Designed miniproteins, single chains, continued (2). Designs and how they scored, part 55

Each design is a single chain, and the fold is of that chain. pLDDT is the mean over its residues in the fold that is shown.

## One batch from the design tools (miniprotein)

Design m5894
Fold by ESMFold2-Fast:
Structure m5894 (fold): chain A 67 residues (1-67)
Amino acid sequence: DVVTELERLAEEARREGLDNAAEAARTLAQELRDIKENGLKSDHKSDQTYVDIARRAIALEREQRER
């Protein structure tokens, strides 16, 4: 489940101290859940797009933190 994966990514990011990426992933999970609950389209693309956005946010913040 894509929502579950987004929640997992948010928890992992928060555990690493990537607070901004964790918040972004959590927000995406909440928004996708709300969209599905109301029977609306999820951002006009596949649900996987939300996961890809969350992963990019995590990668970017991780890179900034490690430098």
Scores: mean pLDDT 75

Design m5895
Fold by ESMFold2-Fast:
Structure m5895 (fold): chain A 64 residues (1-64)
Amino acid sequence: DREAQIKQIQEQIAAIEEKLKRSPVPSIFYTILLKLYQQLLDALQAGDEKKIQEVLEQIQQLLS
């Protein structure tokens, strides 16, 4: 369900933004992760299946 995926990614973005606000030092890791989740949200909203797959691979590689 695309709507459920969009909602979940929006919640992940909000959580990362809160984590960045509470950090005493900027986290390069969370900054990159936030950018990737924002790109994923844009791709999901646009229905760009190719971009969705590309961004998911980048997120998985970052989290590995």
Scores: mean pLDDT 81

Design m5896
Fold by ESMFold2-Fast:
Structure m5896 (fold): chain A 94 residues (1-94)
Amino acid sequence: SEAEIELEKRVLGLLSRFLRLLGEQSAEETFAATTALGREVVARARALGLSPARIAAIFRRVSDTVFALERPRLSPEQAAAFRRFVAAVLEIIE
């Protein structure tokens, strides 16, 4: 659906911003900024009529794809921060 395509684009943008900020500032500051954006992305998806289960499924698919592509370029600490961010957004969805 158009709502699902829009969510995929917004999730990709969120994760791209997370990775960029993680290279520029502290993990704490990155988490604060991107968690707020994550809440906005989830709220928008819910307003468009997507169920929490569908939002979570799309978020997992996109985050798994981004992680697979970026993993070779991430430090162990950055990889751990990415996984922690994904878990935090999934809790917001539920």
Scores: mean pLDDT 86

Design m5897
Fold by ESMFold2-Fast:
Structure m5897 (fold): chain A 57 residues (1-57)
Amino acid sequence: MSASEVAARAGAADLRKHATPEGAEAGERELFRMAAEGASPEELGRVGKRYADEHAR
């Protein structure tokens, strides 16, 4: 598993705990899409935080 894939999984898990269900689903899809396209762990962290902030419970 790549560092980016690990970061995407961690971000998705965090979103499931703290975001709305809809926001968590959208964020998870985007994080895994970005990881598959070669996004860095740093970029994945920024996007995950954006979804957490925009879709906070």
Scores: mean pLDDT 81

Design m5898
Fold by ESMFold2-Fast:
Structure m5898 (fold): chain A 78 residues (1-78)
Amino acid sequence: SSKQKEIDELLAKARAYEEGARGAEEMARYLLDLGDEAYKKDSSLGDKLYSAADLLRDAARMYREEAERYRKKAEELL
């Protein structure tokens, strides 16, 4: 049905945002670890890596919020 297609599209968007959030969270963890090692030799490089990790954590939070919004929209159509 057209309604089922709409639900499927909303859930696909939710999954895309959830995958984006997971990727951003994993990259942020990697950059924090890399930043800790870099900071020992070059504090400026370490600071840039920490800043990049913070931006990725913010992006992950926003992606999680969008995913939840799309899941709620799909649930409202059931």
Scores: mean pLDDT 91

Design m5899
Fold by ESMFold2-Fast:
Structure m5899 (fold): chain A 80 residues (1-80)
Amino acid sequence: SLSLSSLVLALSVAIQDVDHESIRRLSEEAEKLLESLDPEEARRQLRGAVAVLRKLLEQRRDQLPEDLVERIERLIESLE
């Protein structure tokens, strides 16, 4: 299984590529892993990755279905 940081990196690539299937799968896996981690540990693993996710979401927002935008936004909020 991938670490949370590896999942977020893979999700960043999927957002850049507008890969709807990978975005859905990777964001779901990241959400499930977040529920099992200590909040401090999650923040430690993701310090730089959240900023990259936010920037990519802003760049690709109009090219993504609303449900995927909402999933990514919830993930970002969970990491702040």
Scores: mean pLDDT 79

Design m5900
Fold by ESMFold2-Fast:
Structure m5900 (fold): chain A 93 residues (1-93)
Amino acid sequence: HMTEIVAEALGEIADLLAKNGYWPFALALAVERVLARKYGDPEGAIRFAVKIVSKIPDKELRIKALEILRQAAREAGMDDAVKYTEEALEKAK
């Protein structure tokens, strides 16, 4: 179920970014969601998503997307991913 929690979070962020005109970022996360489900790598998916989201020029959207990833990592019980998303959030402020 960790993979499904992460995949749902990636879908939520992709939708958020698409609605705000960040289409290439949204597409990258939508593709990663499919790959995470296919290959069962939730840790790699969160690391990829953090790298993509950290490049978003809109500070408010960047923080919101990282908060969604952190919450997904917490719900999935992925302690290393929680720390990784928290470190990214500090840099995004």
Scores: mean pLDDT 86

Design m5901
Fold by ESMFold2-Fast:
Structure m5901 (fold): chain A 74 residues (1-74)
Amino acid sequence: SPLEEFEKLIEELEELAKKTKDPELKKQIENVVRSARELKEEILKLPEEEAERVFRVMTLLLRHELKEFKEMIE
């Protein structure tokens, strides 16, 4: 489901934050995680069909953020 994919990306970002030694990068990743969790709660207030559509779009954006953070660590 789009929700499960979104949650998995948040988990991957949290794991990336735990592995990074750069305190500024860690803080940036933690900020993205916090914002994504807050956004999830807001999306879940929408009707199911609308929520699924929004999660699909937000999953693409969150995946892009994860890729960028991974490139900064390597």
Scores: mean pLDDT 86

Design m5902
Fold by ESMFold2-Fast:
Structure m5902 (fold): chain A 83 residues (1-83)
Amino acid sequence: SREELIARYKQLAAEFAQALDSLPEAERAALIAELNAVFDKAKSPREGAEAVAAVLRSHGFTELADRLLAVVLELIALVEAEQ
């Protein structure tokens, strides 16, 4: 359901925030800047989600990236189906 997808997204977002907090300040700042840059260049929510996942994988967060991408793509599909 939508509520279950939103709950999973919030849980994964919290896990991502904890992962960021575990990084040294300089690495965290660089990663956040890279994530913002790929979001700004994205032409669609799907492209943005895939670009963010690619950045996270390049920094060793492969499992988290795959889980976040899966949930975000399901949310995008749900929103598109309701429009």
Scores: mean pLDDT 81

Design m5903
Fold by ESMFold2-Fast:
Structure m5903 (fold): chain A 68 residues (1-68)
Amino acid sequence: MVSDAEMDAIARREAERGVAEGLPLSEIIDRALAEAEKRAGRPLSDEEKARLKGLVFDHYTRASQAAV
């Protein structure tokens, strides 16, 4: 099971890494989804995907603002 805390940790890690690598938000989201599905051992539900995308957007915004 992927908990809210695990989703937040994945979203933060992938957003920070992606911003440091200069990746676009779309690729960061794809990486976060792949990592979450790998940890869950199953495809994510639409609700879980939406939640993870929201968390990635929040962390990406903060990391991008700090990098500028």
Scores: mean pLDDT 80

Design m5904
Fold by ESMFold2-Fast:
Structure m5904 (fold): chain A 87 residues (1-87)
Amino acid sequence: GEKLEEARRLLERAREAIRDGDLETARRLIDEAMRLLEEIAPDNLEVQVQIGMALISIGVGKVVGDEEWGLRQAIEQLEKGLEILEK
């Protein structure tokens, strides 16, 4: 309940930070949301796959020089993780 809502709010704030061009703030908020998802669902393999995909997207964005794209993809993947837990 409460931790899921906190993770969702962190991802909403991360989207706002990206719109404002503040990629450093967006990354910190995404990292905090990932930490909460790991706390909520450490043994949920489907959620862990979404977290892993988010980390891959962040890494790919850095190596190809499109950090904004990587962060946006990570948010989308973590939102899928939240959707799994809300079923």
Scores: mean pLDDT 88

Design m5905
Fold by ESMFold2-Fast:
Structure m5905 (fold): chain A 62 residues (1-62)
Amino acid sequence: MDYTAVAGDRLGPLIQAAVDKFGVAASDLVVRINGQEVPADQLPALAAQELPAGTRVEISAP
């Protein structure tokens, strides 16, 4: 799942959409922001933050 953020977007809703799409647990998803993989331990903090407009988000199942 590939997405380009718009103003007001947060990572949490995008993770939930990917869970619904792939049918896997959020902890099993691979998340990349602007081509860089986000460590699983950093995801809860980032999920609460607003994403800058134009941020490229890639979420895939294992």
Scores: mean pLDDT 79

Design m5906
Fold by ESMFold2-Fast:
Structure m5906 (fold): chain A 102 residues (1-102)
Amino acid sequence: MKIIRVDFEVETETGKYHVRAILRIEGDTATLTVGVYGEAPNGPLTPEEAQEIVDLAVKKANPEGLGPAVERRPGLAIYKDKDGKEVVEEVPNLQATYPVTG
């Protein structure tokens, strides 16, 4: 098993997030899990933004031999809304699975 960790900040239309991602490569499959933390004054975080964050995390991990995502699953986001209240929610597209081709 190979594990690649990436950590970065991203600003979207909904807010500013700190992203922690783990790419696990095992056999013919790689799974990316993304945790999102931050502030979303224009939230909530959208499934489309979650997909963009996951795609950016894969690009930053720069894995060799990965094909396009074959599955996307929900993941966990923890953020403060416009009133400073903590929101914990399951957001679509914050996990993805990729075939290993090389």
Scores: mean pLDDT 82

Design m5907
Fold by ESMFold2-Fast:
Structure m5907 (fold): chain A 89 residues (1-89)
Amino acid sequence: MLSDEEIRKLVEEFLNEVEKLLNETPEVSPAERAELRRLLFELIGAAMNRDFETLRRIAEEMVALVARRSPEAARRLAELFEKFFRGLE
């Protein structure tokens, strides 16, 4: 089982990669970025609580939202989630 510190580091790495992806995806509006930020706050809590069901739901919602604007960015986001989940075991 990962420590809280290890999970925080994985979350920080994931958040940095998502920020880079969104900076490369101008098709996502400010309002959609605000919704993604809300989901990212929920993701932090779910990860700290080892709530993998909620984490997968958030991943599906975020990928679906991004896919409405950029299918390519959504695919890259899904790959970032797969890496994140693999790190969590």
Scores: mean pLDDT 84

Design m5908
Fold by ESMFold2-Fast:
Structure m5908 (fold): chain A 68 residues (1-68)
Amino acid sequence: MKFSDKEIEALKKLTEEQQANYVQIKLTRELGIKPSKEAAKEAAKLILDGKVNSVEEVYRYLKEKGLI
C-alpha cells in the first residue's frame, strides 16, 4: 500500500516523535508488526526523503537493515 502525497504532507508538519508514532501505528495496522521507536524514526525519514513509497518497501528496508 502506497503512502499518499496527503499523508506525506501531513507527516512533514509533525514532530519527530509524532512521525515515529504514526509509522509505528501504520506498520502495526497494515503488517501486524510493532517496530521500535528507532526503526520508526528511520522509516519516517525514508518516507519524507522519498526513498520508500509504500508500507511494504518500509518493511523490506527495515528488515534488511536489521531494524525489525
Scores: mean pLDDT 80

Design m5909
Fold by ESMFold2-Fast:
Structure m5909 (fold): chain A 81 residues (1-81)
Amino acid sequence: SAAVDKVQEIVAKIVEVMEKEGLIGNTKENTQKAIKKVIEELKKKGVITEEQVKLLEEIAKNSVEDGEKVTELAQELLKLL
């Protein structure tokens, strides 16, 4: 579905930003910053819903420690949708 595809796109973008910025091995704080940056960019482009944004942000606060956890975050978001 479109919602599922958008969640996967969000995760791919977050991982891409983390790898590009060298943030993957570095902390929960850097991962959260990368997530916020991607969410803001996607919101600006209108490619995700406010509901998807809220779910991703809430899960990120509790689960994100590194780049691998970002992938798990997307899977958790998919389960909630």
Scores: mean pLDDT 60

Design m5910
Fold by ESMFold2-Fast:
Structure m5910 (fold): chain A 106 residues (1-106)
Amino acid sequence: MVVFKTVAASAEDVVEKVREAVREAKGADEVILVLASEMDAETHNEVAKVAQEEGKREGIKKAVVVSGSVGEARGAAYETGLDEEEVLETTEKLIEEGKEKLKKEK
């Protein structure tokens, strides 16, 4: 079972929120973490590493991070065995919902 989790957080909080999202996905075989906020490459790499480490602790076979690029969505589809179009549509929807939630908080 593959689970999608939206992470709507600032760069300062994103690592903690990614750990929480992976823990909430406990029982899934794989998780796709959808970042609703733009992150720099350094933060994105840290988040990907943290997601994989927390995933191993929770027994999740694969934790994949996407931030809205078509290439990242395709990569996630390939790694999880999901349909490319389904992953792209789902990630686009979750990013939009997460951005709206983040705007409403401000």
Scores: mean pLDDT 77

Design m5911
Fold by ESMFold2-Fast:
Structure m5911 (fold): chain A 82 residues (1-82)
Amino acid sequence: MKKKTFVIVTKVKGQEDQEEKVTTTPEELAEYLIIIAEQLKKLGKKVTVKIEGEEVDINDKEKLVEKLEKAKDGAVIEITIE
């Protein structure tokens, strides 16, 4: 699987958006997103993930990997925590 560059934007209510550029494989990024979402869910937080403006089901690893593979280099990944 080819590495891609992603722009990860983390949005938390009451805080400034945090932006990070990451060069990684779609599979590794999918695993990271699932782990973070599960940890935040255990803390009672609502987590919404968007890939290029489209909301994705974080519980479906195969579809998440497919979306990330089809995303362009520099694709924006938004993580909203409420």
Scores: mean pLDDT 82

Design m5912
Fold by ESMFold2-Fast:
Structure m5912 (fold): chain A 113 residues (1-113)
Amino acid sequence: QDELYQRLLEKMKELLKDPERLELVREYLRTGEFIESDDPRLQIVLLVIEALVYAGRGDYEKALEYLDKAIELARQLNDSELVDLLEQLKKLIEEKKLDVEKAMLAVVDGLLP
């Protein structure tokens, strides 16, 4: 799972290359308030973090709902690598094998300053 989380973080950093997008993600992480955005790159990152939050609460139905939205947006961007990474994350959630604490630490800590 460490390689998956590292690759996912690298892809998220690529999506957030714009400093304005990165600051909006950091605001979400500070407030815990989910932001709806028309920017698909920002929205994918927010949806994945929200999916991890719900998985951490044991709400796997909500986690999968948010992750499916992220996968659909990744498909619309024709980002096959991102789709593959998100499908791997989805499988771990469906199988209840996701190390949510490790995933959150890798993704959230990697996105913070």
Scores: mean pLDDT 81

Design m5913
Fold by ESMFold2-Fast:
Structure m5913 (fold): chain A 98 residues (1-98)
Amino acid sequence: SSEERKRVERIREEIERAYEQGRLALLELLHNSDPFGQYLMGKWALERGDIETAQLAAYLLYKAGDTERFEEILKLIGEKAGESVVDAVLAQLEAEKG
């Protein structure tokens, strides 16, 4: 929707600034973002080849209960980095449930 497009533009500006500022700023932005922001950060991290940030975004989406966006990011991680990376994320989440 048009409202989502405006939110996407604002979030893009924030994530670009965080990448310029460095890893700590990126982590702070990711943890302080809502699920939609975390989802966009995960997608854009994958476009940059930043698999580690995408894995963290997926983890935060899972913890937030945003199953739909979590599954989308996992699919994109699998396509970009391979299913073994997806399996590792899922194994970590199962271990943290116990």
Scores: mean pLDDT 84

Design m5914
Fold by ESMFold2-Fast:
Structure m5914 (fold): chain A 99 residues (1-99)
Amino acid sequence: MEEELLKKAEKWEEMSLSEQRALLLEMLKYKLGKDVSGSELVRDLIRSEDPSLTDEEIDELFREALLKGVEEGQTKEALVMASLAFGKSVKEVREEIEK
């Protein structure tokens, strides 16, 4: 299973942002041993480091990270990560930042 995910990661540069999001979701599910939404996986991961954070505080952290990533020229990575954290498609997050 891990070998299959690593083999898919070799094609990362050839993948669309939607395909990169799907691969990251599968990697997170494998790493955390949970078959739940990307937003739940992200919240579980963050709370494993700081269990005092609320859902709203985690959402704000990812909103700030998205804006900073776009500002620093890491737009593709920021869009993929934010789409997982917010439980949205990459297209939906992109449309929101273009407004």
Scores: mean pLDDT 76

Design m5915
Fold by ESMFold2-Fast:
Structure m5915 (fold): chain A 83 residues (1-83)
Amino acid sequence: SMAERQREAALRLLEFSRTIFEVIEELERKGKEENDELLLEMAEILREMALEVGRTEDAEERVRIWEEAQRRIRELEEERKKR
């Protein structure tokens, strides 16, 4: 039923949001403890991504926002390897 699909989607969104917040908090904590600016920048990218996803109802735009965040994180990881 539609109600079951909506409930499943809502539960997955809540689970995803909780996971993203936990990842952000862990990156911020580790970044502060290790004085690692790249981890703090990664946390900021994820935070910006979460806010942008929350502002749109377009599924295609959510995918683009997610893909852009992934690209930015990969660029930071490459910078980390060069440092």
Scores: mean pLDDT 75

Design m5916
Fold by ESMFold2-Fast:
Structure m5916 (fold): chain A 90 residues (1-90)
Amino acid sequence: DTIADKAKLDLAFKAGLGEFDVSPEAREKIRKILGITDEEFEEARKVAEILSTDEDVAEAYKLINSAPSEEEIKKAFEDFYQKRLEEKKK
């Protein structure tokens, strides 16, 4: 779970930076390499769309670097994502 969540975070930022502008076949290959589901890959992409600004990315990395464990990193990121999702929902 924690490893999958960290991969989801990594994918979210890479997708937001345009690193996953790839064909459906390449996306499937990347998903298999990372050991995540197609749904998890799409969720990570949606997260990156919400946290798309340089400021949002920088803040997320600061939260990640300040957390003492991967579980706390996940919680901090999810809290930040939910806040941004609510702000950008409108």
Scores: mean pLDDT 57

Design m5917
Fold by ESMFold2-Fast:
Structure m5917 (fold): chain A 92 residues (1-92)
Amino acid sequence: MQAAVDAMAADPEGALKRAEEMIDELKEMLIANGEDPKEVEELAKKLKELFKKIVDAAKAGDVEAVKEAAEEAQKFYEEEVVPKLKRAAAKG
């Protein structure tokens, strides 16, 4: 856990790029399953902002801020992304 924060601080650009690729993968899946592309783009943008907040906190060495930002990102994912994934799976 702590080592991951240190790794993000050492390579913040790499961490952001990895998150962006994961978000792009989610976009592709949600659109393929019939979700609105505009809504999916908004979700992707919000996830990117949340992940940037985590990386920025890690760069500052603020472990408490990293945990808080990660918790916020996790709640957003659970509330906005997971229900769409479940509905897509149930639809297929």
Scores: mean pLDDT 76

Design m5918
Fold by ESMFold2-Fast:
Structure m5918 (fold): chain A 120 residues (1-120)
Amino acid sequence: MVVLTESGGGTVPEGGSVRLSGKVSGDFQAVVVSGWFRVAPGQPPQPVAVVSGSGETQFFAKSVAGRFSASYDAATKTAYLDMRDLRREDTATYYNSVVAVGKSGRLVGATGEGTPLTVV
């Protein structure tokens, strides 16, 4: 089983910066992809960014392009979402999600519990 432990978030001023992280642990061979999505109050889930297990960017939402960067460090098994020039509309709960190769060669997935971010 794969487990994702998120950290970061909290209350941040408009124009501020914050880093969110997602640490992957448990029984797996390699991470295939790590992604971030957010759920804002009263809105459906929105994709933010997707990076490969090698750290290559697969996707970035246009609404956050130029303000956010996403990375994955295979050595520490940790995904990062670096956010700058925060806006009130960035207020949401942010989720890290991972797809990994399990011990049997089967793909396994995990999603974190969600990290709340409030921009004031």
Scores: mean pLDDT 84

Design m5919
Fold by ESMFold2-Fast:
Structure m5919 (fold): chain A 83 residues (1-83)
Amino acid sequence: TPNFERAKAVVQAELEAIRAKVPPEAQPLLDQFEALAQEILALMGENQNRPLSAAQQQRLRALQAEMGRIFAEIAKLTPSLLD
């Protein structure tokens, strides 16, 4: 849908902005974060017109938890990211 494509474009633009601020040593973590974001977008894109199953909801929560953990590690290497 147009709204999903717009949301995807916004997420991609935000990831590029973060990448510009992240030092070289944190780039591998950002690559992992971006991969998880794309996996969440794919899951959401496949389920735009229906609720997620219990298994899909558990997967989404696990992906979100992993993203939070990786973002915390990126933030440790990029203090200016949170300022």
Scores: mean pLDDT 79

Design m5920
Fold by ESMFold2-Fast:
Structure m5920 (fold): chain A 74 residues (1-74)
Amino acid sequence: LSEEQEKEVLIGLLEIYAAVAINDAKRRGDFETAEKIEKVLDEAITRLENAESVEEAQKIFDEAKKEIDKIYES
């Protein structure tokens, strides 16, 4: 895969990961948690699109996943 294709894969994986958490939160009536995760996802996608390397993109992805997990655990 090219670096651009690897970034697209990371964006897609993050979207799926966040969507599962957002939908679960919404089903539980926890709309505040869902909105916080949506914000993290939007910011992370922008950062991923602007990443200069796959290594940078991987760090952004890992940071975003960790932040989503932290919000979901609150």
Scores: mean pLDDT 84

Design m5921
Fold by ESMFold2-Fast:
Structure m5921 (fold): chain A 68 residues (1-68)
Amino acid sequence: MKVEVVAELLRNTPEAAALVGRYLTGVKEAMEKGNLDEAKQLAEEGARATGARIRVYVDGKLVAEAEP
């Protein structure tokens, strides 16, 4: 299983950039554990907290998307 997590910062601040990195790590770890619900929750929280659009791909397929 190939997990890729991508963030697009709609508001580019140093604080948002640092915080989005933590959420991307958490989302990827949740997906690697097979916990899609946790990954979706973290992606939604990360998008709201950072102003980023977060997308999660598994084997090249979009499985979750969160917008700020």
Scores: mean pLDDT 79

Design m5922
Fold by ESMFold2-Fast:
Structure m5922 (fold): chain A 56 residues (1-56)
Amino acid sequence: MTKEEAEKALENMEKALEKYPDNEVIRQAAIRDAELLKKQYPEFKERVDKLIEKAK
């Protein structure tokens, strides 16, 4: 995965959470994938942490 692909994945996760705020499956998937992305790209930590906080 490239850094650009990782950024696009974050954008897609953020958009999915905005579109389906009450969908538990989407929230759980977004949190899991965002945590994985944070491990691979520490530079996205702040953005990932905000996403996870919003998803809870």
Scores: mean pLDDT 78

Design m5923
Fold by ESMFold2-Fast:
Structure m5923 (fold): chain A 56 residues (1-56)
Amino acid sequence: SIDELLDEIAKLVKEYQAEMEKNRDNTEKRRELFSDAQKRLTPLSLELARKRREEG
């Protein structure tokens, strides 16, 4: 459902923010985390858009 996708996106964003804070002084690790977050969030954002179109 749309609500489940929104919850998953919110969870990923929260985890990403926590990891970025832990790695405040590690520029290389922060770049890796950002890249990984983009790769994980992009398909969820596309799926959310598709479901909103189908269910709305």
Scores: mean pLDDT 82

Design m5924
Fold by ESMFold2-Fast:
Structure m5924 (fold): chain A 87 residues (1-87)
Amino acid sequence: MPKNKEELIEYLENLDISKLTPREFGLILRSVLNLFFVDEEEAVEFISKETGLSPEKVRAILEGRGNPSKEEMEKVKKAFVKFLKKF
């Protein structure tokens, strides 16, 4: 159970994807997963289904690699926020 769920969701929703590198974006998402003690594979499956991106592509983005476009990063951000709201 997240301790500062509302503040964290607000922070994520307000992330300016245009100002983030793929590496910075991946580090932010991985830090949030670690905070929630969520299995990365569960997040990958959910985000893949919501965005239409392959599980391998989603995993690469979470690892700060895979050269995602700004559009792909925005889709992953929105799907990730939706995933967190399920807790």
Scores: mean pLDDT 80

Design m5925
Fold by ESMFold2-Fast:
Structure m5925 (fold): chain A 88 residues (1-88)
Amino acid sequence: MEHRKLGEKYFDLGNEAYEKGDYETAIKYYDEAIRHYEEAAKAGDKRALPLLSRAYKNKSIAYHKLGKYDEAEKSATLAAEYDALAGA
């Protein structure tokens, strides 16, 4: 199973939920995307690293919309860490 493509599908579903203002549903889909991207990265698909960064960034923005600032900051930190790994 190609985990990166499954992650992309869930990421797109998260974006659709976000556009509708359903931030809690968006976070759930971003969590599913992250899970699949992590499996892709573990399997050696380094293209998953910038996708993990992007998913955590969008998750952070959705948490910020919900007023969950601590969760937003944690997600933003993880996004920055994966962005650094993707650039290495």
Scores: mean pLDDT 88

Design m5926
Fold by ESMFold2-Fast:
Structure m5926 (fold): chain A 77 residues (1-77)
Amino acid sequence: MPSVNELFLLLSASGEVFVTERAAKKKGDEYLAKKAEEMRRLLKQLEEAIKNGDRKKAQQLLDKINQLATEVDNYLL
C-alpha cells in the first residue's frame, strides 16, 4: 500500500520529468528529448512499483530518475 511519503516521492519525480519534457519541447533539443523519454519510462515503472507495494524497486527507480535529472542539469550548465 502506498504511504503518504511514497506518494510525495512520486509527485516529486513527476515534477522532474515534467520540467525536463518542457525544456526538451521548448528547445527542440534531441538530447533533452531522449533524457525526457527515459525519465518518463522510469516514472511509469515507479508508479507501478508503488501500486504493487514494492518499496525497494520504487527507491531504485527514484534514484535512477534523480541521476538522470542531475545529468540534465549538468548538460544545461
Scores: mean pLDDT 80

Design m5927
Fold by ESMFold2-Fast:
Structure m5927 (fold): chain A 104 residues (1-104)
Amino acid sequence: SSLLLRLIGLILRQIGLMFDLELAPSDALLRELEEVGLEIGRLGEEAVREGDFETARMAIRALERAREFIRQLLAQGRVDPALAERAIRRIEERIRRIRRLLEE
């Protein structure tokens, strides 16, 4: 699937950004992690519409991983709380959108 290959590329970028944030947290890297999460969310929604439910479930797992990572950084006081809470909310909305589409 073309969607699966694009999702794998975004997941690899997400992993790299999480590694960079663990070493040297910054507002810019947190914003990039949010943007990659929103792109993963869009691909997950597209995957459901194309009947690629495995790719959609993989997108949900990637979003859940990013959400938990940001929550950990927030709990450690290592990132701006307002930016972290915004990123978490936007990622959670994308997870909900994909899950709703999977139930239709």
Scores: mean pLDDT 91

